Designed miniproteins, single chains, continued (2). Designs and how they scored, part 108

Each design is a single chain, and the fold is of that chain. pLDDT is the mean over its residues in the fold that is shown.

## One batch from the design tools (miniprotein)

Design m7994
Fold by ESMFold2-Fast:
Structure m7994 (fold): chain A 70 residues (1-70)
Amino acid sequence: SPVEKAIFLLKKALELTTNPEAKRLLQEAIDYLEKGDVEKAIELLRQALTLPMSPEAKKLVEKALSYLEG
C-alpha cells in the first residue's frame, strides 16, 4: 500500500537523521501512519522538512509524502 511504502521510506530517513527534533517528528509521523492517521502524519512530515536534515533524508521524506498525498 502507499502507507506501507511511506513508512519504509520514513524509517530509512530516520536512519540518516541526527537532529533530535527532526527524529522525533519522523518517529511520531510513523506512529500516526501505523495508527491510520494519515492527515496528522502529513502535518508532522511537513514540520520535519523545515528542520535540518541531509538532502538524502529530505528526498526520502518528500517521496513518502508523494505516496501519502498522491
Scores: mean pLDDT 88

Design m7995
Fold by ESMFold2-Fast:
Order: sequence, then C-alpha cells, then structure tokens
Structure m7995 (fold): chain A 100 residues (1-100)
Amino acid sequence: NAKEYLEKGIEYFKKGDYAGALKYFQKALELDPNYAEAYYKLGELYLSLGHKEAAKYFYLKALELDPKYEKAKEALKKYFGDDKEVQEKLKKAEEYKKKN
C-alpha cells in the first residue's frame, strides 16, 4: 500500500540511496496522489540533493494538502523564509488553522 512504499522510501533515504528513496516515494504517490507526507519526504530528498526549487514545490504541495502539517511549515520557514511566495502560503495556512 502507499504507506508501505513511503516507509521503504524512508529506509533508502536514511541509507543515502536517494534514487531508491525517489522510486518508492513516487510509488506511494501513484497509490495515493494526496499523500502529504510523501510530498514532504520528496522535499527533504530534493533539498538534500541541492535542488532548492523542487524542494520548495514539494514542501508547498504538502502544506496545500495538509495546512496543519507542522514539519512542512518548519522546513519552509527554515530554508525559504525570505521567499515571498512561501511567506504568503504560510500566512494562508495559519489563517486556515485559526479559522478551523
């Protein structure tokens, strides 16, 4: 299932096998296209590879799917705090949390 593929991707990521991690995170998303945690893990993977724009995309996608996803908010603040798009998306997520 999607969770098993996510867990396998995390195992490869911890070993530094980023190609294996990517393969299994993609398989998780093939089964569950709305899996916020899988997008968050792709963000971590691409950030580790130095692909900052891809990492930003995946962290924002995780936040869009789950506006209460604290780890995605923390990553966006830490690595993209000066990005105006990120600032606007974080503010929108905080407003969503306060209203609901």
Scores: mean pLDDT 86

Design m7996
Fold by ESMFold2-Fast:
Structure m7996 (fold): chain A 71 residues (1-71)
Amino acid sequence: LSLKERQVLAVLMDSEKPLSVAEIAERLGLSPSTVSRHLKKLVEKGLVNAEKVGRTTLYSANKEALRKLAA
């Protein structure tokens, strides 16, 4: 994982609820487009789950997959 991918994962793991791109971007001081790019890669790797809620996509860490990666 790149440093920015690890930062995005850390924010999601520290959150008790799914987060939007805008909220993750605000917490990391990154642009929404940068966060979206890293989230797409993390979803492709199975480390993050994406859920469409109305007009917004919310993201959460796949804790089971992360546990296997960290072991």
Scores: mean pLDDT 80

Design m7997
Fold by ESMFold2-Fast:
Structure m7997 (fold): chain A 71 residues (1-71)
Amino acid sequence: SAARALLEELRARREALVEELAERSGVSREVAARLVDLVIEAYEAELAGDAARAAALRAEAAALAREAGII
């Protein structure tokens, strides 16, 4: 599935994605790590069939990104 493939890629590239997001967006590494982890957790929840948890994690990621000025 697309979600599984993306989850595997996100996990494999987590540290690189955190560094890229922090550098490109000007957010702290801590904020970047939290954002990446929320996206990973959302895909894990989706693959587990927990649509409510996946939606909540995506909403939390969107809120954090908005507060950080990324979106």
Scores: mean pLDDT 84

Design m7998
Fold by ESMFold2-Fast:
Order: C-alpha cells, then structure tokens, then sequence
Structure m7998 (fold): chain A 102 residues (1-102)
C-alpha cells in the first residue's frame, strides 16, 4: 500500500493537499484500497475543519467496505463533535462490530 503510506506521511507533515492527491490516486488505481483511501480523505477534510466533506468521505468508505471499522469510528467521532450524539453512539457500535469481522 505504498500510495497510502506516502499519503499518510504527507498528512503527518501537514501537506493536506498532497495527501489528498495520493489518496485519490490510490482509490482510482486500486479499487480494493478505495474504502481505506476514502477514510484517509475524510481525515484530511476533518483536519481542514470541513466536517461535511469528512462525513461524505467516510460514508463513501462505508459504502465500499461496510467492515471498515476506521470509517465507522471516524464518522461517529465527527458526528459527536457536531452534537449528533445518538448517531455518534450508533456508529461507534458499528465500528466495534466491523472490527470484529476483520
């Protein structure tokens, strides 16, 4: 998963635009990684304070792989920040269920 690892490196360095490019490329070139790539795109949007963009990216990740526990957990976290506590709790439970299936 070289593109994802390089994207994660750029993300940690604060190069959000560079990280997003690598995650988008990973999703396009490697469909089996698309769910994970969208999860990382959601993290980019979250750190840019684009919570709506983060939610959309995490929802796409879940559509591609319902067993992606990171996408469920991160979606719940963003919803909690927005004060949508009932949805946050429900999606937190789904993250635990998805993790058990990995």
Amino acid sequence: MKLIKEGNKLFRQGDYDGAAELYEKAAEEYPELASYAYTNLGQVYFYKKDYDGAIEAYEKAIELDPNNSYAWANLGYVLGIQGRDDEADEYGKKAVEADAKR
Scores: mean pLDDT 81

Design m7999
Fold by ESMFold2-Fast:
Structure m7999 (fold): chain A 67 residues (1-67)
Amino acid sequence: SAEKAAQAAAEGARAAAEAGDGRGMASIWYSGGKTSGNPELARRGAEAGLSGDAEAAARYAYLGAKA
């Protein structure tokens, strides 16, 4: 379901950001931007995650997956 997919995306983004996996986080957001059809949400998520804001990264992943 779309809801399950969005929750999975949010948890994945949060885990990557919390682990400090900058490369994995960048890869997730790049791929997510192409998949979601909203590159601005992907960009904001990447910036938040790279700045250490795991919660914001998760929220942007959720919104992108729901779009």
Scores: mean pLDDT 67

Design m8000
Fold by ESMFold2-Fast:
Structure m8000 (fold): chain A 60 residues (1-60)
Amino acid sequence: MTTFVIPTPNIASAIGLALRLIGDSPDITAKLVGMSVEVTTDDNPEAQALAAEYAKEYGT
């Protein structure tokens, strides 16, 4: 199980990211934390890779 916190520029982006993550994999849990998304993945390499990709895409 791996947990990431992905900051976004605003609350709408955070909501969009959370919905996208949940929609892409059932092994991903996303929580909205202000303008950030707390992402937890199971020990599934596909889910971990997807979460890491989104962390890079939205984390800057």
Scores: mean pLDDT 73

